# Designs tried in a protein design run: designed miniproteins, single chains, continued (3). Part 42

Each design is a single chain, and the fold is of that chain. pLDDT is the mean over its residues in the fold that is shown.

## One batch from the design tools (miniprotein)

Design m9527
Fold by ESMFold2-Fast:
Structure m9527 (fold): chain A 55 residues (1-55)
Amino acid sequence: MRKLIEVYIRSDDLDAAVERVEKIAREKFGYRVVEVTYELDEDGRPVARIVLEKE
């Protein structure tokens, strides 16, 4: 069975924050990125949603 984890990131530099999470998840924990979406939160700030799947 596939285990999926959703991570929400708020940052003034979302692209850099997403790249950092993807690298750590892949290299240290053996998770791959399945999906990245950019949303707005309740205050209208950009939020990145990352879906991770274990190998």
Scores: mean pLDDT 77

Design m9528
Fold by ESMFold2-Fast:
Structure m9528 (fold): chain A 86 residues (1-86)
Amino acid sequence: KPSYLEAILSLSELGQRVLRAIAERGAATARELAEALGVSVSTVNREIRRLEELGLVDREPSGRVRPVLDPELLLELLEKALAEKA
């Protein structure tokens, strides 16, 4: 939906990388994302909070984060957002 594309376009480069890593994995913890992206857990948690505020991900009580959209559709939107910014 256009609203999801606009939300993704509002993300920082790190925010888009975090969202992509979650989509590629289907679900991930902040620690897994921090290791994959080479950043601190605190930095990842800040980006995850932004993604939650935008309605792009859900955080489980276990600490696992998953996309609200189907991961394949989310990856297509991320590719489209990259093309829009290029």
Scores: mean pLDDT 81

Design m9529
Fold by ESMFold2-Fast:
Structure m9529 (fold): chain A 99 residues (1-99)
Amino acid sequence: DEEEAERLIKEFPDDADKLLELGRYYFKQGKYDAAIKLYEHAIKLDPNNARAYLELGRAYYAKGDYEKAIEWFKKALSINPDNERAQKLLKEAEEKLKE
């Protein structure tokens, strides 16, 4: 949950790569709110990390927050426009909002 993520941020406050790794771990466990907190702090440390934005978007998509997912997929694509995974996920999230 979010409290676990806050403890990990205090333990690794300046390690963006470690926070991204831990975020992916929590995402795989279905702990999307914890993953989001870890990804947000990783982005704060490295705001040009396109992968962190992609993974943040995926976490919001998994929660059913398609508007937030679209925002973060667009941010990932603004940094790395050739990311085919981000392009496909953006299209999927946009299709969800058309229903």
Scores: mean pLDDT 87

Design m9530
Fold by ESMFold2-Fast:
Formats: structure tokens, C-alpha cells, sequence
Structure m9530 (fold): chain A 91 residues (1-91)
């Protein structure tokens, strides 16, 4: 898969996780990250996409392995910060 295809697959998985999530704060965070990942996948260069795909895959794993709603919210906040930094760095 291309890095773009990998990021789009992650965005789709995040949206599915959001649809299944009962905590409204976690659900909204998952949706926001999915939108940010999809936007970056459509706008970044192939080299930046490869780097971002690795980062986002690690963040997704941390979110999926979160044991509490608090841990999920922390990992979501870290993912949002990482995506914001990636967007600024790519500018």
C-alpha cells in the first residue's frame, strides 16, 4: 500500500472506532483525528506521508491499547498535537 492509502485506511478505522464509542468526548476526538489524517493524506508529499504514516500507526496502536477513558483522551490529545505539528512542518 502507498503511504496515502495507509493513512486513508487509518482514518476509516478511526471513524469506525468513533461510531462504536459510547464516551462522547472520546468519540468526538476520534472523529477529529480521522478528519485531520484524511486531510493530511490528501495534501502532503509522498515523503512526508511515509513519515506521517509511521507516526499515526503508532498513535492508533496506543489509542487501541488504552485501558481507561482517561488514557484514551490523553492519547487522542497527543495525536492531535502530533498532527498539528506535522501540518505546520509541512508548510
Amino acid sequence: MTPRERLLRIAEELRKMADEEKNPVVREGLRQIAEDVERLAKTLSDEDLERLAGIVERLLKQIKESKSDFDKEVNLALAQIALAVARIAAS
Scores: mean pLDDT 80

Design m9531
Fold by ESMFold2-Fast:
Structure m9531 (fold): chain A 59 residues (1-59)
Amino acid sequence: GELYRAVRDQPQAGPFFLGLRKGELVEVLRYVDSEWALVRSLETGRVGYVSRAGLERVE
């Protein structure tokens, strides 16, 4: 998938959700809907759902 960066800290909202720190790089695996994406953290290797509004594309 494409590389994205967390623009803000995101606390883990539940067992299938991924907590992110501002600046953390993730790979988007799937766009679930307009609000949520399934991502893999490049720092931790963990997979989970995150808010799309908290992500920016890395060039």
Scores: mean pLDDT 81

Design m9532
Fold by ESMFold2-Fast:
Structure m9532 (fold): chain A 89 residues (1-89)
Amino acid sequence: KEAEEYNKKGKEAFERGDYKKAIEYYEKAIKIDPNYYEAWYNLGKLYKDIYDAHDGNVPEEYLKKSKEYYEKALEIAKEKNDKEAIKKL
């Protein structure tokens, strides 16, 4: 419930281009529910977007973080046998 609300706020911040606030909200969501697939997925997407927006002229760490967060989302979906979450990825 709480994690879902923070994930929603993260999406709203991301849509405004407020990446700092988006990260804060998504991090709060995963802190409340470390198995919350959507928040991990959204963090991966966020870091990939930052990397792409700078045409790779940012630390490679952003791309690595994106991959790590996507891998966490996939791991969670697989561990829960959540067919719908796996399809969404």
Scores: mean pLDDT 79

Design m9533
Fold by ESMFold2-Fast:
Structure m9533 (fold): chain A 60 residues (1-60)
Amino acid sequence: AGQLARALADFPKTSSDTLALRVGDLVVILEEVDDKWVKAQSLSTGETGLVPKSYLEVLS
């Protein structure tokens, strides 16, 4: 099971591999890609993509 997290800021879709976020969006962190990026799934849309770790607050 992934970690539940909340978006701290809006993040635009910058490429086909990234996930667009709005402040307050809930996501599940699926895997850590590197020290700056995670692969996450939006709970509202079901879409998966890369998002910066610094934009997420881990809720457990």
Scores: mean pLDDT 81

Design m9534
Fold by ESMFold2-Fast:
Structure m9534 (fold): chain A 103 residues (1-103)
Amino acid sequence: MTAEQLARTAAALAGLAAAARAAGSDLYGTTVEEIERLALGLAREAARGGVREAEAEVDTDVQLADGRVVHVRARVRVRIEDGEPVFEVLRLELTELPEGAAP
């Protein structure tokens, strides 16, 4: 992955974590804390590659640990401030999908 791809992946993961927090659940198969930790690590790696800012958009269906399926639309910015990543959720929309929807 390029440094820019790492930064965009980090922002997208931060968006998924924010969506799970807003829904009051973890994602299926992982915790919010695990995703946030991964996002932070990827953003730090991107910073070492010279990236200072990136944005990602998320527009996908996500299965939550509680069995709900939600459609997530998110825009997240990551900035590197004093060598540390800062995530900013610019937009977050969640729509619960009807019973029987699968991701």
Scores: mean pLDDT 84

Design m9535
Fold by ESMFold2-Fast:
Structure m9535 (fold): chain A 67 residues (1-67)
Amino acid sequence: MEEEDIKPELKKEEAEKKFKELLEELKKKGAAEELLKEIESIEDPWEGYLMAKGVLEGIERKKEKEK
C-alpha cells in the first residue's frame, strides 16, 4: 500500500470496481438499457465511474420526488 498517491477520487483499480458496482446499481434502479450500454463502453474506469455516478444521482433525485 502506497500512501504517497492516495486521493479521494479513488485509485484506478478501485474506480474500476466502483464503476462495475454502479452499473449493477443502475440496472437495479431501472436505468435505460441504451444508456447502460453507452456507460459500459467507456474504457477509462474513472470516466465511467463519474458518468455512472451522475446518472445514478439523477435517478435518485427522481425517486425522491416520487414520494
Scores: mean pLDDT 69

Design m9536
Fold by ESMFold2-Fast:
Structure m9536 (fold): chain A 95 residues (1-95)
Amino acid sequence: MEELKKKAEELYRKGWEAFGNGDYETAIKYYKEAIELFEKAGDKQGAANAYVGRALAYLKMGKYDEAIESAKKALELDPNNPFAKYVLKQAEEKK
């Protein structure tokens, strides 16, 4: 499980880096892979953070339905996550 968490953390970091470079499609791919590994490892907080990253990337791309779905998944894992709440509000307001 520890090895899966480290791999997921590496993928999450790569997703964050791609996001920072404006490469939202690449960020989404890394976040998706990180989510799968965090979930296998039972790391709810890691999975929530990766769902937030994916939600933010979808929001930046104007893919509001996908952003809402990812933000809701993050809130299921971490109900007080301020970034997930932010994405949900912004995506729902933009429709």
Scores: mean pLDDT 88

Design m9537
Fold by ESMFold2-Fast:
Structure m9537 (fold): chain A 70 residues (1-70)
Amino acid sequence: VDELFERVREAVEKALEAIEKGDIESATKYLQEAVRLVKELREQGTPEQAREAFDLVTEAAKKLVEKLKS
């Protein structure tokens, strides 16, 4: 369970790094993986972990959208 949450954090971190580098394709792939892991975490983890993971993905997605607009 904790390992699954850490995988979400790693995917989000990789997505944020890709966004900063302007690598939109890699950022999108990492965010898609993070969304998939959040779904698994909802089924296997606690509601608190799922909520925190969802918030991390949402913030990263907002940064990606902002990067695309600029």
Scores: mean pLDDT 80

Design m9538
Fold by ESMFold2-Fast:
Structure m9538 (fold): chain A 67 residues (1-67)
Amino acid sequence: EKERRRRIAKAMVEYTKALIDHLKKLGKPKEEIVKLAEQGYKAAVNTAPDDEEVRKEAEKVLEYAKS
């Protein structure tokens, strides 16, 4: 159960990162990219709320979106 939620959350983080990479290549505004990253962060954390590794990975992707 917990491992399943962790795998799903990690997949969400990876998918969000891929979308951010794609949007950056398309030259989309930083504001749009950050909004997408915030949605991905919330989805991953809500899926595995007590998983510190998932939270740290999601935070790194959110910071990457802001850069």
Scores: mean pLDDT 83

Design m9539
Fold by ESMFold2-Fast:
Structure m9539 (fold): chain A 93 residues (1-93)
Amino acid sequence: NKRIEELKELIKKAEEALKKGNVKEAQELLSEAIDLMEELLKTAEKEEIPELKELLKKFIELSMKILKKTDNVTEAIGQVLRGIGLLLDLESK
């Protein structure tokens, strides 16, 4: 699935941006990643769920790291909560 590969690239680029101290770029990349994740989860095959779940966990990890470093705390909290909400929905299924 090419869109899952796009999601992986967005998350990887966000992690790289964060390692370089580019917090704003990382936050923007994670905003794109969570929007793509939400779309993918609407149409996901059962076989794709484990991989999407692992990517979602990585998204939450990176969003929590951004929360500690960003001046845009409201957006960072929103990203963490969106990620946790999606993960809880997946665990309940």
Scores: mean pLDDT 84

Design m9540
Fold by ESMFold2-Fast:
Structure m9540 (fold): chain A 67 residues (1-67)
Amino acid sequence: SLADRILALLYERGALTAREIAEALGVSQATVRRTLDRLVAEGLVARVERDGVTRYSLTPAGLNRVS
């Protein structure tokens, strides 16, 4: 699924923007954002904003899911 591909990408590359995830997976940013919103709600991904840039990274629960 797209969710599993996002989790695997974040495990491999660390914290990424929605744009970087969309580019890496060849899907639209809108589709990526919808899936990221669900993963954040499920506690598998954390949304972090610093200096006006929003990045997404695995939580400990997300790491357990992909490990």
Scores: mean pLDDT 88

Design m9542
Fold by ESMFold2-Fast:
Structure m9542 (fold): chain A 85 residues (1-85)
Amino acid sequence: SLEKQKAFNEKMHELNRYISEKMSELDDKTRKEFTEKVNRKLFEMIGQFSKLIENGASLEEVIAAVEEKVKQIREEVDKFIAEVK
């Protein structure tokens, strides 16, 4: 549904902005390597979202699943930044 897609897109935009801001202080090589890793996880999240929609998941179920995945990715970003800065 349009509402589910909108909720997903809003969370994706927030996450991408967060990642971009955190990585702006890293050197080019470190930034590229981590960006590739993060992009793989973002693609996995998109795939999971598509599957939830196909299976008829409710808006609440979609939001909960996306928020959990966003939290996991944010935690991995924070850990990486702490280790390389």
Scores: mean pLDDT 80

Design m9543
Fold by ESMFold2-Fast:
Structure m9543 (fold): chain A 74 residues (1-74)
Amino acid sequence: SMAEVEAKKEAILAGARAALADLLRDPTLSDEEILEALEHGVRHLADRYGLSEEAKEELLAAVRELAAAALAAA
C-alpha cells in the first residue's frame, strides 16, 4: 500500500538523518564524501526494500536537501 511505502521512506530518511549527524562529526570527510556515503546508503536500502524509481528519486532529493542544509550550517 502507499502507506507502507511512505513508512519505509520515513524510516530510510530517519536513518539518513542519523548517519548524516555521525558523518558530520568526522573531520577527515569532505562534503562530497559525506554526500556520496548518504546517497549510496539510501540507494542501497531503497533497492533492497523494493521501492519504485519515483520513491527512490524522492528519497535522494530529500537526502540531498538535508545534506546541503547541514553542510551550509557547519
Scores: mean pLDDT 84

Design m9544
Fold by ESMFold2-Fast:
Structure m9544 (fold): chain A 70 residues (1-70)
Amino acid sequence: AAEALAKGDLAEKAGDLALSQGNLEQAVRLYEKAIRHYKQAEEAGAPGAADKLAAVEKRLAETKAELEKK
């Protein structure tokens, strides 16, 4: 439970860094990784996992929308 939450936090931070550098494709992959870890944490009953999951899902959708602007 705690390990899944920590892995999600690391992937989310890495995604945020990639996004800040304009690496949208890498940000998408890292946010998808964070979502998988946060889902595992939520299933295990980790407090705050559901809120973190919702926030990262929103960021992923926004990042994908930015990638589609060509």
Scores: mean pLDDT 82

Design m9545
Fold by ESMFold2-Fast:
Structure m9545 (fold): chain A 50 residues (1-50)
Amino acid sequence: SALDELNAIAKPYNTSVMRLGDDQVRVIGTPDDVKKAEPLVLEKAKELGF
């Protein structure tokens, strides 16, 4: 699923992705880890139509 692909990117940074709605996701982790993972997750989310 799209969420599984986003979590595959997030996991190496000790973060996870939660779906908030049909077109909305949130990266969860420590502030420093989220700062590293968020740009990569958002780029992939955009490719997947989020």
Scores: mean pLDDT 80

Design m9546
Fold by ESMFold2-Fast:
Structure m9546 (fold): chain A 57 residues (1-57)
Amino acid sequence: GIAEAKEKIERGKELIKEGRELLKSDKKEDILRGIGLILRGIGLIFEGELLLEKAKK
């Protein structure tokens, strides 16, 4: 439903925020993890938006 879609979008935003903080690190491992979290967050937002569109039908 719409609630599940909104939850995915919010989780995606949280992952992007966490990933951006990791990008400020001087550690290569932290930077790579940060990139991974940002990409995962973008994917969750996209999935949530698709679920919202489906819920309109």
Scores: mean pLDDT 82

Design m9547
Fold by ESMFold2-Fast:
Parts: C-alpha cells; structure tokens; sequence
Structure m9547 (fold): chain A 55 residues (1-55)
C-alpha cells in the first residue's frame, strides 16, 4: 500500500528533522535554531499534503 510506504518515509524524515533540531539546540545558534524550526514546519506541511494526496 502506497500509504504504508509514505508513513515509513515520513517516520524516517521525522527522525532526521529531530536530529537537526537537537543539533541546533546544542549549538546555541539562533540562526540554526530558526532554520531547524523552518525545516520542521515545512516537513510537517509536506507530510500532511502527502497523506491528503493518498486519501
């Protein structure tokens, strides 16, 4: 099922985004924190759109 493959891809992407967020938090850089947050929100929006496209 295409939805299952999408869900697995989303989970892997979520792990990557989480790792970047943790790195940005550890760095203390406001620029990296802002970029990590923007990437996290963009990923969440694209994941939602991908699920909607398969519905």
Amino acid sequence: MARQLLDEGIERGRQTVDALRRQAEASGSPELKAQARAGEEKFAAEAKEGRAALA
Scores: mean pLDDT 75

Design m9548
Fold by ESMFold2-Fast:
Structure m9548 (fold): chain A 65 residues (1-65)
Amino acid sequence: SAASAAGKLLRVIGAQLDGLVESLRIEGDTLYLTLRHDSEESREIAELAKEAAEELGLKAEVFLE
């Protein structure tokens, strides 16, 4: 649902403020996420972003800085 996707995206935005995420953007049909480093916590944030994208009908592309 849109509400479920919004909740997941808010957690990803929180991770950006905590320095785990370099950038989060939506362009066209794709959600782009850049992680600052590879860690278990960063992988969990990537999974939340992918789930949110899927719920919104978007593709997800995840990058490591």
Scores: mean pLDDT 82

Design m9549
Fold by ESMFold2-Fast:
Structure m9549 (fold): chain A 67 residues (1-67)
Amino acid sequence: MLSKEEAIERVVRFALRAADLGLSPEAVLKGARTVAKHFGLNDEEIEEAVRAAAEALRKAGYDVELP
């Protein structure tokens, strides 16, 4: 079983890879939310994971509105 921290790291890794493949930031963050749910994160942890993904995308130079 993944820890919360490991699950969030995997969501961030998913987001960066999806954006690198040419998905829009909006589509990437929607996908990140789905991946977080798949890892069994609760609603609060999903919001934390999506925010971490958005921050990582923004640092990588993508135009992203923080949730």
Scores: mean pLDDT 81

Design m9550
Fold by ESMFold2-Fast:
Structure m9550 (fold): chain A 66 residues (1-66)
Amino acid sequence: APLSDEEIARAVARVAFASFKTAGRSAGLSDEEILEELREYARATPDELLRRALLEEVERYERELE
């Protein structure tokens, strides 16, 4: 079965999150700085489903850092 728009948005958000973490850590950014970059990216997206999925990844990362 094909992925729903919501499942596609979540997959895109997971890939974006993994890319931000990998690139940020390689550049010497702190977890806090990576998290802020991800929040900025989420705020900049006009796609509601993608924005929601990105914010879910932000919340997950915040919980992992606590």
Scores: mean pLDDT 80

Design m9551
Fold by ESMFold2-Fast:
Structure m9551 (fold): chain A 62 residues (1-62)
Amino acid sequence: DLSLEEMKRLNEVTLEALSDLPEEVLKRIKELLDEMLEKNLSEEEMVEAVRKFGEEMAKERA
């Protein structure tokens, strides 16, 4: 299990890895990550939320 500090660090690393995306997309990803931290979601809920977000983003490129 990850501590809150470790989760914040992973979010920072995730945003850095995705920094090649448009600013609007990065803002949406940051908002999603912030919501997950604020709501104190379980690891399973976080993984599901990220997966669904990724699928929706992929559909928008179709």
Scores: mean pLDDT 69

Design m9552
Fold by ESMFold2-Fast:
Structure m9552 (fold): chain A 76 residues (1-76)
Amino acid sequence: SAAEWAALSLDAQIMKLSLEAHEKGRELAKKTGKKEISLGLGNLEAQYEIAKLKNADESTIEKIEKRIKEFKEKLG
């Protein structure tokens, strides 16, 4: 829930985002048969959410968004 998320420390939030993104990447890999691209996309989506959570600069966020778009295009 939103209340459970808000109660987590920053480190716990980062860990949860990373675990959830890796799980989604594994499920996507199973569905698509494109293991490397699917796992890479999961990792990039985790990096994106973590960068936003840490208030990373706009250029860092834009670079991650561009890589996510490239991976989605390769996945089909």
Scores: mean pLDDT 81

Design m9553
Fold by ESMFold2-Fast:
Structure m9553 (fold): chain A 66 residues (1-66)
Amino acid sequence: SKKKEELKKLILRLIALKLRKIGLEIDLERAEREGDEETARRLREEIKRLEEEIKELEKKIKELEE
């Protein structure tokens, strides 16, 4: 089914984005511990953008599962 193939691709993308977010959160924690305010600021902005992309993708997956 084409719908199942598209759903699988979206789920794999969601997993990749969630793993990326975990990596950025680890990097942010390190930057904050080291007092690297510039890196911490950039990482917070990247995490925020990634969270919005994750939410949109989760919404799309949910709509396709119906």
Scores: mean pLDDT 88

Design m9554
Fold by ESMFold2-Fast:
Structure m9554 (fold): chain A 69 residues (1-69)
Amino acid sequence: MREEEARELLEAARELTEEAKRAAEEGDLRTAAQKIAAVGVLAAAIGILGEEEAAEEARELYREALEYT
């Protein structure tokens, strides 16, 4: 089901966002950039699934992660 898949992708995006923030705080900008890119891809994937609320939340996570870099 699209809802279940979107929920799993959104959870992954949340985890990656926290990992990206941690990496940025440690000065590991390469890892932070890779994690942020992954969050962006997940946001796009959720959007393709048509789950607008989850997609918007994932886009907010992506913007938040960018603010740390």
Scores: mean pLDDT 82

Design m9555
Fold by ESMFold2-Fast:
Structure m9555 (fold): chain A 89 residues (1-89)
Amino acid sequence: AVENLRRALELVEEAKRAAEEGDVERAVELLREAADLLAATGLFEAEVLASLLLMVVGIIKASEKIDYEELVKILDLLRERIEELIEEL
């Protein structure tokens, strides 16, 4: 269980870096992989975080213009929530 959470954390950190570089396609791919790993844990809090990551992906895909600074900030907040979940286990 913890392994999936740690891997998801790494993927969100990579997605944040991709967003900082303006690589939205890579960020989307990494966020989808992170969401799949979070959902696979069977933990309610992880499923909520997976849903939030997929919501961010949906917003990115629907947006004509992406505010990369705000995207990075949102991803950092989600990263912190995954870290907190790991520490609570």
Scores: mean pLDDT 84

Design m9556
Fold by ESMFold2-Fast:
Order: C-alpha cells, then structure tokens, then sequence
Structure m9556 (fold): chain A 63 residues (1-63)
C-alpha cells in the first residue's frame, strides 16, 4: 500500500539522518576537547532520529 511504502521511506530517511549525525558526532569527538559540546549535541540528535526510525518501522510491522 502507499501508506506502508511512505512509512518505510520515511524510516529509511530517518536512519540516514541518524547516520549523518553519528558521523558528525564522531568527527567532532576526534577533533578534541573543543569539539565535545557539538559531539554530544549531534550524538543526541542521532539517537532521536534512530528512535523515530524504529518507531516508524514498528508501525509498519503492526499493519
């Protein structure tokens, strides 16, 4: 169905956004102590997007 396809596409987009934030967080951690606040911020964002993707996938699986 169109709804299932749309939810799956949205979940995939959220996963890609999460991976981007995770990579940004790691790059800022590797930069050193001045990078820590941004690394923490991006890590939190990555976790939020991962949780959103997981919720969307669970919604599809429940249909």
Amino acid sequence: SERVAALRAEAEKKDLEAKGYRLAAQNHRDFGPDGQPLADHYEKKGKEYEAEAERLRAEVDAL
Scores: mean pLDDT 86

Design m9557
Fold by ESMFold2-Fast:
Structure m9557 (fold): chain A 55 residues (1-55)
Amino acid sequence: KEELKKRIEELEKEIARAEEVAATGSGATRLVAEAEIERLREEKKKLEEELKKLE
């Protein structure tokens, strides 16, 4: 339970970092950052679903 919460928090930090790159980047850099955000959000959603099953 605690481990899942920690992983979710780490993913939130990675998403925030990628969002900063997307906001300040241009062209290919922005596209890559947006793709990374999509993947990180999908992973976070899966971990949140697992956490709900434990609660």
Scores: mean pLDDT 79

Design m9558
Fold by ESMFold2-Fast:
Structure m9558 (fold): chain A 70 residues (1-70)
Amino acid sequence: SKEEARKKLDAAVEEARKMAEEGAPLSEVAEYLLKKLFEIYDSIKDKEFAEELKKEFEEKVTPIIDELTN
């Protein structure tokens, strides 16, 4: 469902943030996020919703990546 996809997205973002806080390198955090993104996207049949979710993901992930690259 759309709610399940959003919950998976939020869980992936939270896990990525914890990884970064625990000192994981950018490469490991990025690999984890990319894997989770593809898993979530593959589960979505509604392509319009998939595009909305991609935008939400990018907005939530950008601060984490910025912290790791600074």
Scores: mean pLDDT 78

Design m9559
Fold by ESMFold2-Fast:
Structure m9559 (fold): chain A 56 residues (1-56)
Amino acid sequence: SEIAKQAARDRAKFYETLGLKPLAEYYRALAENSDPDVIRKTREEALKKMEEEAKK
């Protein structure tokens, strides 16, 4: 939906400013790509980044 795309763009920008590039990449893929394989791959990378942050 259009609302979901706008939310994803905002989230991607927010995570980019925080230096959380894998999360920004995932939300950018949601907003700009319709390829499910790209979305799935970037989601997996974002989850790994969150796991690393949780270990701090």
Scores: mean pLDDT 79

Design m9560
Fold by ESMFold2-Fast:
Structure m9560 (fold): chain A 68 residues (1-68)
Amino acid sequence: SKELKEKAIEYLKKAKEAVEKGDLKKAFEYFKKAMEYARKLGELGDEEGLREIEGYYQEFGDALKASL
């Protein structure tokens, strides 16, 4: 579960960086990978891991809104 959480956070950070660089295609590719890892965490019942990921998801969403 820790590895899945770390991968989800890694890809959310990469997605945010891609948004900040104006590469929306790359941003959504990274976001999709992050959500695949988050889904696996949910299947394992790791609620604390999902709460930590939610913070990075919000940061990505804020960056995306600022770019629109």
Scores: mean pLDDT 84

Design m9561
Fold by ESMFold2-Fast:
Structure m9561 (fold): chain A 64 residues (1-64)
Amino acid sequence: DAEREEYKKELYEKVTKIIAKAKEQGLEEIGLSLARMLVGIAVAAGWVTREEGEEILEKAIKEA
């Protein structure tokens, strides 16, 4: 689904920016907690699977 892939892309971008910004401010642990919370909400809402959420989070952490 194009809509689902678009959502996954937006979630990845948002999570990556949160982690990167927190890291710049010396608040990496807080950034990681917020990122995990956002991914968890998306999984709980059924917008992405648990596996997709974990993949997005791992990619975001590596890029940030």
Scores: mean pLDDT 83

Design m9562
Fold by ESMFold2-Fast:
Structure m9562 (fold): chain A 84 residues (1-84)
Amino acid sequence: DLLERAEAIPEILALVEEADRLAQEAVEAAEAGDLEKAVELFLKAAELAERAAELAREAGLDEVAEGLRRQAEALRARAEELAA
């Protein structure tokens, strides 16, 4: 069980790193005036953060899961604001 939880950590970290990268690219796209691309990238970042949250919850990392879920909600909110 503890070993199974340890195996989830690298996958969670990889998803978080990719989500952070996409969120940064979304900010850069928005600053360049490419709002459509920014929305798509923020939504993709949110999907990855949500997947990381699910894996963290399954691994028993409740605080990490809650933090990642809130991050996903914030990323979706930013996409909705840009799409308006």
Scores: mean pLDDT 84

Design m9563
Fold by ESMFold2-Fast:
Structure m9563 (fold): chain A 56 residues (1-56)
Amino acid sequence: SEIEKLLNSPSEFDRLKAVALLSTLGEKGIPYLEKLLTDPSPRVRAAAATALRQLA
């Protein structure tokens, strides 16, 4: 899975791409976006939180 590859990437850029892709999946993306709320990058956490608010 392309999303799985991006989520496991050490690159902040790749994990941000994962947030964008997960947002297009709707409810199916929610569990992965919730996990990204604990990401070491503040930017990734903020993006995941925004995506979750838009899907709620």
Scores: mean pLDDT 83

Design m9564
Fold by ESMFold2-Fast:
Structure m9564 (fold): chain A 76 residues (1-76)
Amino acid sequence: MERQAEAQKLKAQGDKAFEEGDLEKAAKLYEEAIKLLEPNPDPDALYNLADVYEKMGDKKKAAELRQQAAAAEAAL
């Protein structure tokens, strides 16, 4: 329960950084949220991280993250 609450806080902080245009900060916060819940990360955090990498021009990393998000959704 505590790790899920912390992951949601990190995701919310990442969302704020993304809205502010701080893509590097948003990526770090989403990555921390994802790590806390491994091997069952939040698919929304993975999709949001993919959007960050796409905005940064890393289309390959964005595609990989979207595949991970789809797999996470399919797991449960």
Scores: mean pLDDT 83

